# Designed miniproteins, single chains, continued (4), part 9

Each design is a single chain, and the fold is of that chain. pLDDT is the mean over its residues in the fold that is shown.

## One batch from the design tools (miniprotein)

Design m12300
Fold by ESMFold2-Fast:
Structure m12300 (fold): chain A 67 residues (1-67)
Amino acid sequence: VKEELIKAGLTEEQADLVTKRVDEAFAKGDIAASVRAAVQALMDLGIPSRKAAEIGLVVRKALEKRA
């Protein structure tokens, strides 16, 4: 997840923050909640909603490979 976020143009600090929120939501066993947490964290960082949604799909794909 972190590597995919950095490739999408996030800094290491931004990628760490988003990854932390994703991992906290994923620990509850809900991929959909993890994706929503990622999108909200990206928007909180000032990333436009469309771009945040696109990155959210990348996060979903990464989490589905782990499940």
Scores: mean pLDDT 77

Design m12301
Fold by ESMFold2-Fast:
Structure m12301 (fold): chain A 64 residues (1-64)
Amino acid sequence: SEELRKRIDELVDRAVERARGLTPEEQRKLFIELAKELMSIPGVTDEEVAEALRRFAERLRAAR
């Protein structure tokens, strides 16, 4: 849904911002925490979680 996609995007944006000062190991831990947060949202699909996590990883790699 559009509402869920907006919430997911906001979580990804926040996670990317938090990740900028972190080591690769800390970024990996943040990735796992983000996955857990996304998976605990009622109504979110596995596909939406996977897509959000890919975007997070891509944004981090692009930002370096």
Scores: mean pLDDT 81

Design m12302
Fold by ESMFold2-Fast:
Parts: sequence; structure tokens; C-alpha cells
Structure m12302 (fold): chain A 75 residues (1-75)
Amino acid sequence: MAEDVRALGEKIAEAVKAGDRQKAANYSTALALLLVGEGRYELAREFVKRVNQAIDAGDPEGVLKAAEEAAERLA
């Protein structure tokens, strides 16, 4: 569900703000699996690439933007 994608995106962003890369990676994996479960393989691939770049950059806003775009495309 689009709302679940947004909720997971917020959790990833919070983990990035806290400097908890492992927690951010775990939530990112959960969101990618959600998109894969919805049959959205290309969206999952694009999302993981963008979110990992944002996590590496320490950019919680980049995470939120990627999650919002994924939620819009899933809806």
C-alpha cells in the first residue's frame, strides 16, 4: 500500500538522522520487499538505488522524496 511505503520511508529517514545505518538498511530492505511483493520490480530497483545513495550521503530528505515518488507510482 502507498501509505505503508510512506511509513517505511519515514522510519528510514529517522534512522538516517540518528546515524543508524543498519536500521536504515533494514527498513530499506523491508520497503524493497513490499514493492517486489506488489510486482513492482523496476520500482523496487530504482527505489533501492536512490535510498542507498541518500543513506550514504546522510540525506533524510532524499529518502523521504524517494519514498514519496515510489508511493505515488504504486498508487
Scores: mean pLDDT 80

Design m12303
Fold by ESMFold2-Fast:
Order: sequence, then structure tokens, then C-alpha cells
Structure m12303 (fold): chain A 65 residues (1-65)
Amino acid sequence: EEILKRALGHFLELLMEGKSVTDAALEAARRAIEEGGPETAKEFLRKLGYSDEEADRVVAELVAA
């Protein structure tokens, strides 16, 4: 839960820096994987409005990179 709060805070910080919603979400999700693992990143993306299928695809791509 604390990792999710940090991911949301990081997402908002990136938006304030001028990043697009998509770029901010991807960068914050990448950080969430590093701190809490892929399931935490999926939950973060779901909270942003991503479907389960979309969140799974995004996280799989980030983990493979």
C-alpha cells in the first residue's frame, strides 16, 4: 500500500514536470515494479483506469525490457 501511494505520488510529480499521462504512467509503473514487483505495478495501473488486460500487457513489456 505504501508503494502504491509512492507510485501515485511519482505519477503526479511527472505530470507536473510536463510529461504526458501515458509517459508518466509508464515511468511510474516501471518504478513500482522495481520497488514492489509486477503485481504492485498492475494494481497501480488499474487505479489509473487501465483494464486488467491492458495492465498485464504493459507490466509484461516493462519486465521484459
Scores: mean pLDDT 80

Design m12304
Fold by ESMFold2-Fast:
Structure m12304 (fold): chain A 63 residues (1-63)
Amino acid sequence: NERAERVQRALVRLVIEGHEISSEVGRELTRLAEEGASPEEIRRKALELGLSEDDARVIAESL
């Protein structure tokens, strides 16, 4: 699933840059992308899971 791969690529990049993102959070966001969630839905869920606004935006913009 190309959407899931884009989200995973963004998550890996953020983690490499030193951002704290748990495997559980990454898995949930990847699952939502695979299920067809919009960029706005991904951003909202990332914020609910405790990610910063900047990190949530980067992940949503990967879609």
Scores: mean pLDDT 84

Design m12305
Fold by ESMFold2-Fast:
Structure m12305 (fold): chain A 83 residues (1-83)
Amino acid sequence: SLEADTYLALAVMALSLGDYETAIKWAEKALELDPENADAWVILGEAYYKLGEKEKSIEYFEKALKIDPTNERARKLLEEAKK
């Protein structure tokens, strides 16, 4: 949906600016509208990883890969989070 796409774009922007809490809020809003959006799960995982929430990041990257097994970002970030 356009609304979900807008929330995802806002989450990506917040993540790129280092505003991890804001990235989480927007990614959560995107997932409320589209829970099968693998990219939104990746954004959640990356933001939680940056905040030191390693176990949550692993859970979210694994969720993204269950939705889209070809998501290279999720695969790479999951490998990093498990180290």
Scores: mean pLDDT 88

Design m12306
Fold by ESMFold2-Fast:
Structure m12306 (fold): chain A 88 residues (1-88)
Amino acid sequence: MMDPERFEVEVELALVRMQISIAKLALKKVEDEKVKEEAQKLIEEAERLLEEAERALAAGDLETARRLAEEAREKVKEAFALIDKAEA
């Protein structure tokens, strides 16, 4: 059976990946070029952190994987906040 802690981290990574995908779709609707560039940078940083988290998970480093996933989630939240302000 899969280790429960590992399964929790895998679910967290899957949720972050989904949030990044949604942010990319939302970014396509942004007409403000400055907001688009800033949000794009945050999404790219989140993708980089997610890739690092997936590598840590593959290596069995669950603590590092969880920390990197949390950092990626924060970058995606910041991107959404910028996009939401531009649409308002």
Scores: mean pLDDT 84

Design m12307
Fold by ESMFold2-Fast:
Structure m12307 (fold): chain A 69 residues (1-69)
Amino acid sequence: MLSEEELEEEIELTLAVMQAAIAKRSGDPELLREEAERLRELATKYSGPVAEQLRAIADELEKLAEELE
């Protein structure tokens, strides 16, 4: 079982991924860029596969924002 702190971090990660999915569906380039920046900031707190996944999602959101403008 995860500790209280580890569980909170996992919840934070899950919420970040869900927020990214909502931003992507919104089609709002401003929201997409804001979420991409948030994910990049969150990625600096982690290392390894988790950080890589967050950066990959951020890159996708930024590309989508560029395509919408």
Scores: mean pLDDT 76

Design m12309
Fold by ESMFold2-Fast:
Structure m12309 (fold): chain A 58 residues (1-58)
Amino acid sequence: GIELLARIASHDTGVPAETVKRTLERLLAGEISVREAAEELGISERSVSSLVKAAQAS
């Protein structure tokens, strides 16, 4: 689920798991773009797209 992915991404990026989870939830709800999520998390748009695919596959 999203919570597990947020914890993994938090470890890889240094961003708090709560922030990653909130950003992924907003992205999946269509509230923000992939670009905005990438800027918020300090990672590439490609990495954000990979996280979204993993969240949807879980």
Scores: mean pLDDT 78

Design m12310
Fold by ESMFold2-Fast:
Structure m12310 (fold): chain A 55 residues (1-55)
Amino acid sequence: SMKEEQEKIRKEVIKLGDENDIEKLEKAVELLTKAIGPEAGEILREKLELLKKSL
């Protein structure tokens, strides 16, 4: 279960790196924050904000 959850998060993080879809990135941030914690989501939020500013 935990290993499956880790793999799920890994796939979402990979999507974050390959996509510029703000909605998908926000979903990845929420998933990572809920599964690991707010600090993990903080790094992804920074990337999301950079993408928003570049659009």
Scores: mean pLDDT 65

Design m12311
Fold by ESMFold2-Fast:
Structure m12311 (fold): chain A 64 residues (1-64)
Amino acid sequence: PEVKKKLEEASMYEELGNKAFNAGRYDEAAEFYQKALEIRKEVLGPEHPDTLATRRKLEEAKRK
């Protein structure tokens, strides 16, 4: 599999999530963080630091 391509896609979703979060669009941010999390969980595993960091961002967006 193209690991580099998938991780680049995850980073792109995280950037979109950050933009939505900064705009106060927390539901939209959560959707983007969820997409990034799914990719990182699949590629890196659920316990990888990058996967855990993305999960934390998702939880923050969902509790706003």
Scores: mean pLDDT 84

Design m12312
Fold by ESMFold2-Fast:
Structure m12312 (fold): chain A 72 residues (1-72)
Amino acid sequence: HMPWLDPAAALERLAPLGVTEQQLRDALAFIGEKLARGEPVTPEELAKELGISLETAQAILDLFVEAGLLPP
């Protein structure tokens, strides 16, 4: 399994943006549901769903792309 799925390891990378462990878990659940349905995930949708900034949502998605969990 990919190390990026560990909330502690992922949180260290996202801590400068103020991402909490709960927000990361919520992001994982949301992205997982979208992927299971074959639906695209956008930074705008993630930001709206979690109530976070577009910048923070983009950073989370970039991390998932880097980890190979999302297509570029």
Scores: mean pLDDT 73

Design m12313
Fold by ESMFold2-Fast:
Structure m12313 (fold): chain A 56 residues (1-56)
Amino acid sequence: SEADQLLEEAIRAFNAGDYRRAVELAEKALKVNPNDERARILLETARSQLEADAAA
């Protein structure tokens, strides 16, 4: 599905250390499927990493 493709791209961005892109893609996945638990967890984790990077 479109949500699964967006989530896969978000996971790739996260693994590459691109937390901003991971947030953007996870948010798009949630717009397509608002109850996607995997997308919500990835979004929360990516946001936490982005905050940590900003604090460093």
Scores: mean pLDDT 83

Design m12314
Fold by ESMFold2-Fast:
Structure m12314 (fold): chain A 60 residues (1-60)
Amino acid sequence: ERLREWLRAQLEKGKEHFPELTDEEIEARVERVLRDYEEAVAQGKISPQELAATEAALAA
């Protein structure tokens, strides 16, 4: 959940520099990145601990 919120915030910030970026495109990119992250964890390319550490850093 925190990773989703952070990704959305980063893409929303990008909207200020790229006004052509729509809210729909932002949501689509967030979903794609989250899916890729989950797949990478499932395949062992990223440890669940590393993902949890990333979420903890974003919460600080």
Scores: mean pLDDT 69

Design m12315
Fold by ESMFold2-Fast:
Structure m12315 (fold): chain A 79 residues (1-79)
Amino acid sequence: MSEEEVKKLIELAREQGKKNGLSEEEIKEAEKIIRELAELEREGTRAAAAGDLEKAQEYSAKAKELKEKLKKLGIELPL
């Protein structure tokens, strides 16, 4: 996930959050989760490229947990 993709996802999350009546604090939490997801994707890609499929799966599992938190906030993103 590129920085430009992260910026686009954050903007989509802010639009959905405002439409859903989320507070600024809840929108900040969504932004934090999106940035953490981008970091996990980079680390997972690096692990996969190194042949460490078990570690890549671990990062994927953590990403699924974060996506569930976004869904709980009512934020649906093309992740």
Scores: mean pLDDT 81

Design m12316
Fold by ESMFold2-Fast:
Structure m12316 (fold): chain A 61 residues (1-61)
Amino acid sequence: LTPEQQKALKEAGEKGNALGVRYAIETGDAEAAEKLGKEKFIEEATKVVSEEQARQALKDG
C-alpha cells in the first residue's frame, strides 16, 4: 500500500470505530454498533482501496 492509502485506511478505521462507539453509547446495542462501525470502515476505505483489500484489512485487524 502507498503511504496515502495507509493513511486513508487508518482514518477509515478511526471513523468506523468512532461511529460504532457513539452508537453503542446512545443505543446500548453493541452488536449493531460493531456492524455499523465495520460498514463505515468499508465505505471510507473503498474510496482509496479495493473492496477486497478493505475486507482483508478488517479480517487481519
Scores: mean pLDDT 78

Design m12317
Fold by ESMFold2-Fast:
Structure m12317 (fold): chain A 56 residues (1-56)
Amino acid sequence: SMKQKLEELKEELEELEREGVRAVLAGDWARMQAIQEEIKAKIDSLSEEERKYLGL
């Protein structure tokens, strides 16, 4: 369902956020940039309604 898809995406975004924090703490700026680009791409692929549902 759409709700299950959005919940799965939310979990993926939360994992990317955690990985981004780890990259920053490790001083791995290239990894942090790649993670931020991935997060942005995933968010940009969402409709306005889907972003609203996720609190984005």
Scores: mean pLDDT 84

Design m12318
Fold by ESMFold2-Fast:
Structure m12318 (fold): chain A 68 residues (1-68)
Amino acid sequence: SGAAKAAKLVIDANSRGDDVTVEIEGVGKGVVKGGNSAGAAGMALMMIGSEGRRITVESQSGKEVFEG
């Protein structure tokens, strides 16, 4: 699912110390700071709970859009 792929990207980017910006359709937009493993886990859970929604993740590796 798109939500699971987006969640994995956020966890992987955070583990590398990259800041990530996440936007979830109908929920909002937020930033997870690199090295904040608790914040990354919380965001991943929110993303999985947003199955069926468009999720956009932006990091130093670029911007990627995941359809729900």
Scores: mean pLDDT 82

Design m12319
Fold by ESMFold2-Fast:
Structure m12319 (fold): chain A 66 residues (1-66)
Amino acid sequence: SPYTAEEELAKLSPEAQEHYEKGREARQQGDLEKAIEHYEKALELAPESEAIRDSLEAVKRALEAK
């Protein structure tokens, strides 16, 4: 797909967008566990979203890395 994460976000429900944005904010602040929680909520609302899934997987890997 040629869509960026921003373009995909514009197509999500407001609730899914809110959780994804909070996940990105938490990740930026280094709160990886909070980022995972918000990304999981966003993915529950938008289970077909590749951008949310990729973001969740990236944060989970970062949390598992020493």
Scores: mean pLDDT 79

Design m12320
Fold by ESMFold2-Fast:
Structure m12320 (fold): chain A 92 residues (1-92)
Amino acid sequence: MAEAEEVRAQVRAATEAAIKAAEKLAEEGDYEKAIELLRKGAEEAREAAERAAELAKEAGLSEEAARALREAAAEAAERLKKKLEEIEEKAK
């Protein structure tokens, strides 16, 4: 796989794992932990998107991988924020 595709796959896998973990916590009635996990995940994803070029440079990755990280992290932040809103509504 190309470096950019590997970065996208890793970010996507981490995002899906976080969403599943939060959904399981919510099903168990642990809405506080589910909300905390999603908030931290969304914040980390937002930071990764904003700092993608610097993070890729530090890791010795290509500009294409930096762009892939920025795009994938931005999508992750949006997905995590949407799931956070859904779980917050259920907690009310």
Scores: mean pLDDT 82

Design m12321
Fold by ESMFold2-Fast:
Formats: sequence, structure tokens, C-alpha cells
Structure m12321 (fold): chain A 77 residues (1-77)
Amino acid sequence: MSERDRKLREMAKAGAPEEEIRRLFLEDVFEGVKDLIEAIVDQLVKSGKITPDEAEAWKKKLLEKNEKEFREYLKSR
């Protein structure tokens, strides 16, 4: 939170182009999604709702899919 706000504030203060600020914002969003996916999957394993093997497979699929879509989105901007 505070580090994200600091990065955005510094870029805006420096007069960075809107596209650069947008890119940084999307990177922070992706990192947040990645952390959320990992936390949810870990909680499901801990509660016994899924196995550790299933968790590893789901983490890989979700992270790879989101990373690929995110990278494609940035290139299309």
C-alpha cells in the first residue's frame, strides 16, 4: 500500500507520461492478484479443501494465465 502510493506519487510528481503511470499501476495490480491467488490457494490447502498437488497445479495455471494476459495487455498499449 504505502510503497505503491509512493511509486505512483513520485512518477506523477516527476511528470511521467500517463502511459508510464498506467503501466506501473497495472504492475501493482498484477502483484496484488498474484499474492491474493497464492493466499487463497494456501488457505484452501490448510483447510483440507484441496490437496497440495492440486494447489501447485492451480497456482501455476492461474499465475501463468494472468501473467501472459498482463504481458499481452502491456504490449498492446
Scores: mean pLDDT 69

Design m12322
Fold by ESMFold2-Fast:
Structure m12322 (fold): chain A 68 residues (1-68)
Amino acid sequence: SEEARKYYLKGVEAFQRGDYEKAVEYFEKAIEIDPNLANAYAVLSDAYLHMGDEEKAKEYREKYKKLR
């Protein structure tokens, strides 16, 4: 969980810089370590929306809803 949290925070930093591709990479690593990290799915959805991938955004949004 500590390792997943570190990747999540790196993803948030990348997202805040507008580096959505790098944010996705970090968030995907976070959920690979901790698949129940609900917030990572929400920000993955947002990152994919910024990248124009509406299908991936919807997929991650639905995963987020199931964990809530």
Scores: mean pLDDT 87

Design m12323
Fold by ESMFold2-Fast:
Structure m12323 (fold): chain A 60 residues (1-60)
Amino acid sequence: MVELSEEQWAELVARARELRAQGLSLDQIVDELTRYAQETFGLSEEQAREAALRALAELL
């Protein structure tokens, strides 16, 4: 599993919530979060995608 700080996870969850509020599809949210995680946290594409999916799954 990808290791992120609590603060980094909070940022991804907040970003996912913002994108969902804008009416993006789940696929669009995953793609945007993957890009954000790669650019902001220096994750590989695979790690960033895993982080994006996990952050989206935490929205309940």
Scores: mean pLDDT 80

Design m12324
Fold by ESMFold2-Fast:
Structure m12324 (fold): chain A 60 residues (1-60)
Amino acid sequence: SSEIEELRKRIEELLREALELGAQAEASTDPEERRRLLLEEAGLTVEAMGLHVELKELEK
């Protein structure tokens, strides 16, 4: 369904953004910037996990 497809796209978007933030953190030499980027990455990952749970319920 379109709802399932939209959730999959949103999860993909969040995980892509998280990967970009993780890459920026690895490239950063500033400990404070690295910490901020890693926290933002973690937040997006948690959000994606929540949407994945919703997706699994809709697939039943």
Scores: mean pLDDT 87

Design m12325
Fold by ESMFold2-Fast:
Structure m12325 (fold): chain A 59 residues (1-59)
Amino acid sequence: EEFERYARASELLLQGVREGKADEAIQRAMEELGIDKETAESLLKMIERGLEDGRNPPT
């Protein structure tokens, strides 16, 4: 249940980072998925760390 919400948030944040609109992606995740800002920021940091290495983690 919550897992699906976090998966959707991660995908939305990933797209926002790629477009240079991370702040807008955070706001969208909060409004559309009902996650709190702290959770959205934590997910964003994880995504940025994965992209920094340039490798797609196997999950």
Scores: mean pLDDT 73

Design m12326
Fold by ESMFold2-Fast:
Structure m12326 (fold): chain A 55 residues (1-55)
Amino acid sequence: MMEQAVKENEKTYKLMKEAARRYIEELGPVIKPEMDKSVKSAEEALKKTKELAEK
């Protein structure tokens, strides 16, 4: 059951990193702090999900 959540969070984390990089490049550094927060939140969610799946 947790494998699905881990896989989904990994996919979300990758997409958030790519989107954040693109938005910073297109919209400029003014949005970097907000994008960094979003990426960090996705990373923390993935880490917690992996810990829960780890028996």
Scores: mean pLDDT 75

Design m12327
Fold by ESMFold2-Fast:
Structure m12327 (fold): chain A 69 residues (1-69)
Amino acid sequence: SHMAGVAALEELLALLEARRVTPEEAERLLTQAYLSGVITPEEAARLGRLISAGDYDGAIALLREILAR
């Protein structure tokens, strides 16, 4: 559901802010958000790249923009 996708992004944001994200959790939460229709494939790919690069502040900024829609 759309609400489940939003909750997944909020959980990902909290994990990133706490510096507690794992690659497996990031993939799970991004997949849930994508399947729920709350992010585009391009947004999911960009978030995944930022997280893989360790650019957590960039990922947080992008997530906040997405959640403000």
Scores: mean pLDDT 87

Design m12328
Fold by ESMFold2-Fast:
Structure m12328 (fold): chain A 68 residues (1-68)
Amino acid sequence: SKEEEIKKVEKEYMLRMMNIMAKGTDELIEARQKGASEEELEEIVKKTNEENKKLKEEYKKKLKEIEE
């Protein structure tokens, strides 16, 4: 059903987002322990946010195709 397809897309999106967030967090912790500057830490955060934005855009497109 359409609802089952939406659930699958949502679960896949959430899992992928969780993985991006986990990797970003690990990278921040490692960088901080190595004495990274504030600027370097901000760059890591920005990259993680950009990956999340791309994933969200893909998710929205898939939902639109299923619902509309």
Scores: mean pLDDT 85

Design m12329
Fold by ESMFold2-Fast:
Structure m12329 (fold): chain A 91 residues (1-91)
Amino acid sequence: DFERELNLAVAELAAATMRAASKDPATQKAFDKVIEAIRAYRQGNKEEALKLLDEAEELAKTSPDAETVLNFIKSVKEMVESDELKLPKIK
């Protein structure tokens, strides 16, 4: 699906942009893991993608930008878990 591939490409670009904009090593490492997770998912490795997102979440919690980074990771995790073709349920 072109839309799914486009959304994944946009998420990867957004993660790379946020990484480049950050001065914090923990934030940079968290986004490195997010980029790895998106790439793993695009290769069909959903289990590895979820593991990498969990690792990114742990790194993000140690960041001064934790709230922003964790919100981004949550969005990517929802794309991987629910298949982004469906509107996520709001709490």
Scores: mean pLDDT 77

Design m12330
Fold by ESMFold2-Fast:
Structure m12330 (fold): chain A 56 residues (1-56)
Amino acid sequence: SMEEVERLARQIAESLKRGGLELDDSRAAVIRNSLIERGFSEEDAERAVELVRELL
C-alpha cells in the first residue's frame, strides 16, 4: 500500500507539472477526497498529498 501511495503520488505530481497546475488547498482537497473514494484511508490519502507537495 505504501508503494502504491508513492507511485500514485509521483503520477499526480507529473500530471500537475505537465499541466502547469499548482497544488493549492482546493486541489489538494479534491485529490485527497478522490483517493478516499478509491478506498485509501484518510492517513494514506493525506500522505499521498504530502508526497505530491514534496515532489513539486
Scores: mean pLDDT 83

Design m12331
Fold by ESMFold2-Fast:
Structure m12331 (fold): chain A 56 residues (1-56)
Amino acid sequence: SVEVEIPESASEEEKKIAEKAKESVTKALQQGSDPELLIALANKDLAPLGAKISVK
């Protein structure tokens, strides 16, 4: 249920960073971490790339 939005302008390297962030958030949520804190931290790191993580 973790999703990542990546802009069309993103490079392949930026897309890999966004996908790794999605995997890290998914794994941390499975380990019982706070979803609000994880999403906020991931989105802070992804903001320069124009990418965004959300949980559904």
Scores: mean pLDDT 78

Design m12332
Fold by ESMFold2-Fast:
Structure m12332 (fold): chain A 56 residues (1-56)
Amino acid sequence: MPELDLDLPSDASEAERLRALLPLVPDPETRAEVERLIAEGRYDDALRLLQTYSRR
């Protein structure tokens, strides 16, 4: 493909990775907030919030 416009799927992959981490969040309200951040494309904020809880 001459345009190589297939770089767009990397954004979907990031959203999938973040959603896979949702079960690590014990608080349903925080889980909902992460879902909102992902939906808004704010992946950095979502990841930072998830990292706080993955710390065990």
Scores: mean pLDDT 69

Design m12333
Fold by ESMFold2-Fast:
Structure m12333 (fold): chain A 63 residues (1-63)
Amino acid sequence: IVEELKAEGLSEEQAEIAAELLALIEQGKYREAAELALARLRELLPPENEAERQAVDEEILAE
């Protein structure tokens, strides 16, 4: 899985995060998996889009 993700052009760090998300889901720790997913989404947003990034994070967490 990690090797396949790196082959798709993901960084080693991103592949590790994906592997950890899967491990948490397997253990039933969906809350922690959601927090990792939010951290990854935050990194994908442009730095100059800080206000929108914060709004998105709040909307997701408000669930």
Scores: mean pLDDT 64

Design m12334
Fold by ESMFold2-Fast:
Structure m12334 (fold): chain A 69 residues (1-69)
Amino acid sequence: DDRLRRQRDISVGGDSTSTALGVARRNPSTQPLADQAQRYTDLARSDPSLAPQMSRDSTRLSQQALDLL
């Protein structure tokens, strides 16, 4: 059930986060955080053993970028 909660949270957050990250990437002050979040997302997809940690870190960085907007 924790896995279903995390996957649902990632799926729901992915769409809204993508829109918000698009805005964050347009601002020079938040662009590095948005780029780092995307990098962790890419790492999570390429290495399944790191996926849980990288997805969590990507979500955290995305939230930090949003908080700075």
Scores: mean pLDDT 64

Design m12335
Fold by ESMFold2-Fast:
Structure m12335 (fold): chain A 56 residues (1-56)
Amino acid sequence: AKGLKLAKEGAKKIAKEHGLPDDKCMFLLNKALKLASEGDIAGAVKALEEAKEACK
């Protein structure tokens, strides 16, 4: 039984598809953190630059 978790996942997907600015920020920030953790600093920096534009 995953009713609550599925509802949260569905709500997050809908919010992202509706183009909420904070969702775009969070997506790109998470991408940058993942790349940095993998040692891809150049990719992480690029993702942070895109996040700065999306977070306006």
Scores: mean pLDDT 66

Design m12336
Fold by ESMFold2-Fast:
Structure m12336 (fold): chain A 87 residues (1-87)
Amino acid sequence: SSDIPPAALISVHMSPERGAAIAAFFAALGIEGVTVEPTADGAVLRLSIYALNKLRELGYLSEEEIEEILKNPELAVGLLERAVAAA
């Protein structure tokens, strides 16, 4: 079992536009610890397990979806965009 500390960061590669939209969503909810860094080929979204757990507390993600994101960070883009669309 991956025992990931609450302060651990997940890094997910995506387009700058997608990263900015997801980061803005977290900021609108008052959730800190989410950053977007530009790269040569796109952007990297960095988010804490704390931020994911806050989305779970607000009903945007399930515990199972968070576990899937931790196992496959590429799933985070679609799941987080679904949360943005639901808000």
Scores: mean pLDDT 76

Design m12337
Fold by ESMFold2-Fast:
Structure m12337 (fold): chain A 81 residues (1-81)
Amino acid sequence: MDPVAEALARGIEAWADGLASGALSEEEVATFKTSLVASLSLLPAEEARRLLEGARRILEERGASPLALAMVDEIKAALGL
């Protein structure tokens, strides 16, 4: 398993859980997503796509919330993937 994809999955799940519980604000989560999009934009598009698709698969296999899956899809859309 790709350790970077696993780290992305864990981070996104934590943001989704934090938003759902009120531990994180929508503004804080938007800032985290923007920072991740900026970081991934420095990678070749194929590598960014592979990492995000890997993270999405890990989240699905772990039974993560629909909100976490939606966050991956939003990040992919922001990158034009």
Scores: mean pLDDT 85

Design m12338
Fold by ESMFold2-Fast:
Structure m12338 (fold): chain A 90 residues (1-90)
Amino acid sequence: TAALIDEAARRAAEGQAALDAGDYRRAAELYVEAAELYAEAGDYGLAAELLREAARAAEKAGAPPEEVEELRERAEELRRLAEEKEAEAA
């Protein structure tokens, strides 16, 4: 829905502001929230990109490698879903 996309964009913008301020942990949290909203709206491509940015922010925040890898794996899974959705277009 438009409301989900608008909220996702707001969270992504807040994440970028946190990143610019050097608050990498907050940036990662906001990018994950934005990605979840985009995925709920069916925009798997944007959701995958935001999880990838969340992984980068988490790594800069000093998160354990396992947490960073989980975010990257989730991003790759959503990227594949985006590709499958486009490939199934008749």
Scores: mean pLDDT 86

Design m12339
Fold by ESMFold2-Fast:
Structure m12339 (fold): chain A 72 residues (1-72)
Amino acid sequence: SEAVELAREGARLFKEGRELLANAKNIEEITRGIGLILRGIGLMYDAYLRARGTPEEEEIVRLAKEAGIDLS
């Protein structure tokens, strides 16, 4: 579903952003890492709002938890 695809993309960007930020050597890399983290969170939240009250809600919450994003 579109919501699950958004959640997977959000989880991917959040993970990449966290890894980039953890290894950042300059302000440019810090800024890029933060940008990816925020975009990832935004997509995950969009996915959650779309899936809320549907059978996909539990899957979105699981994907978020695995990525380290708290939706509660």
Scores: mean pLDDT 88

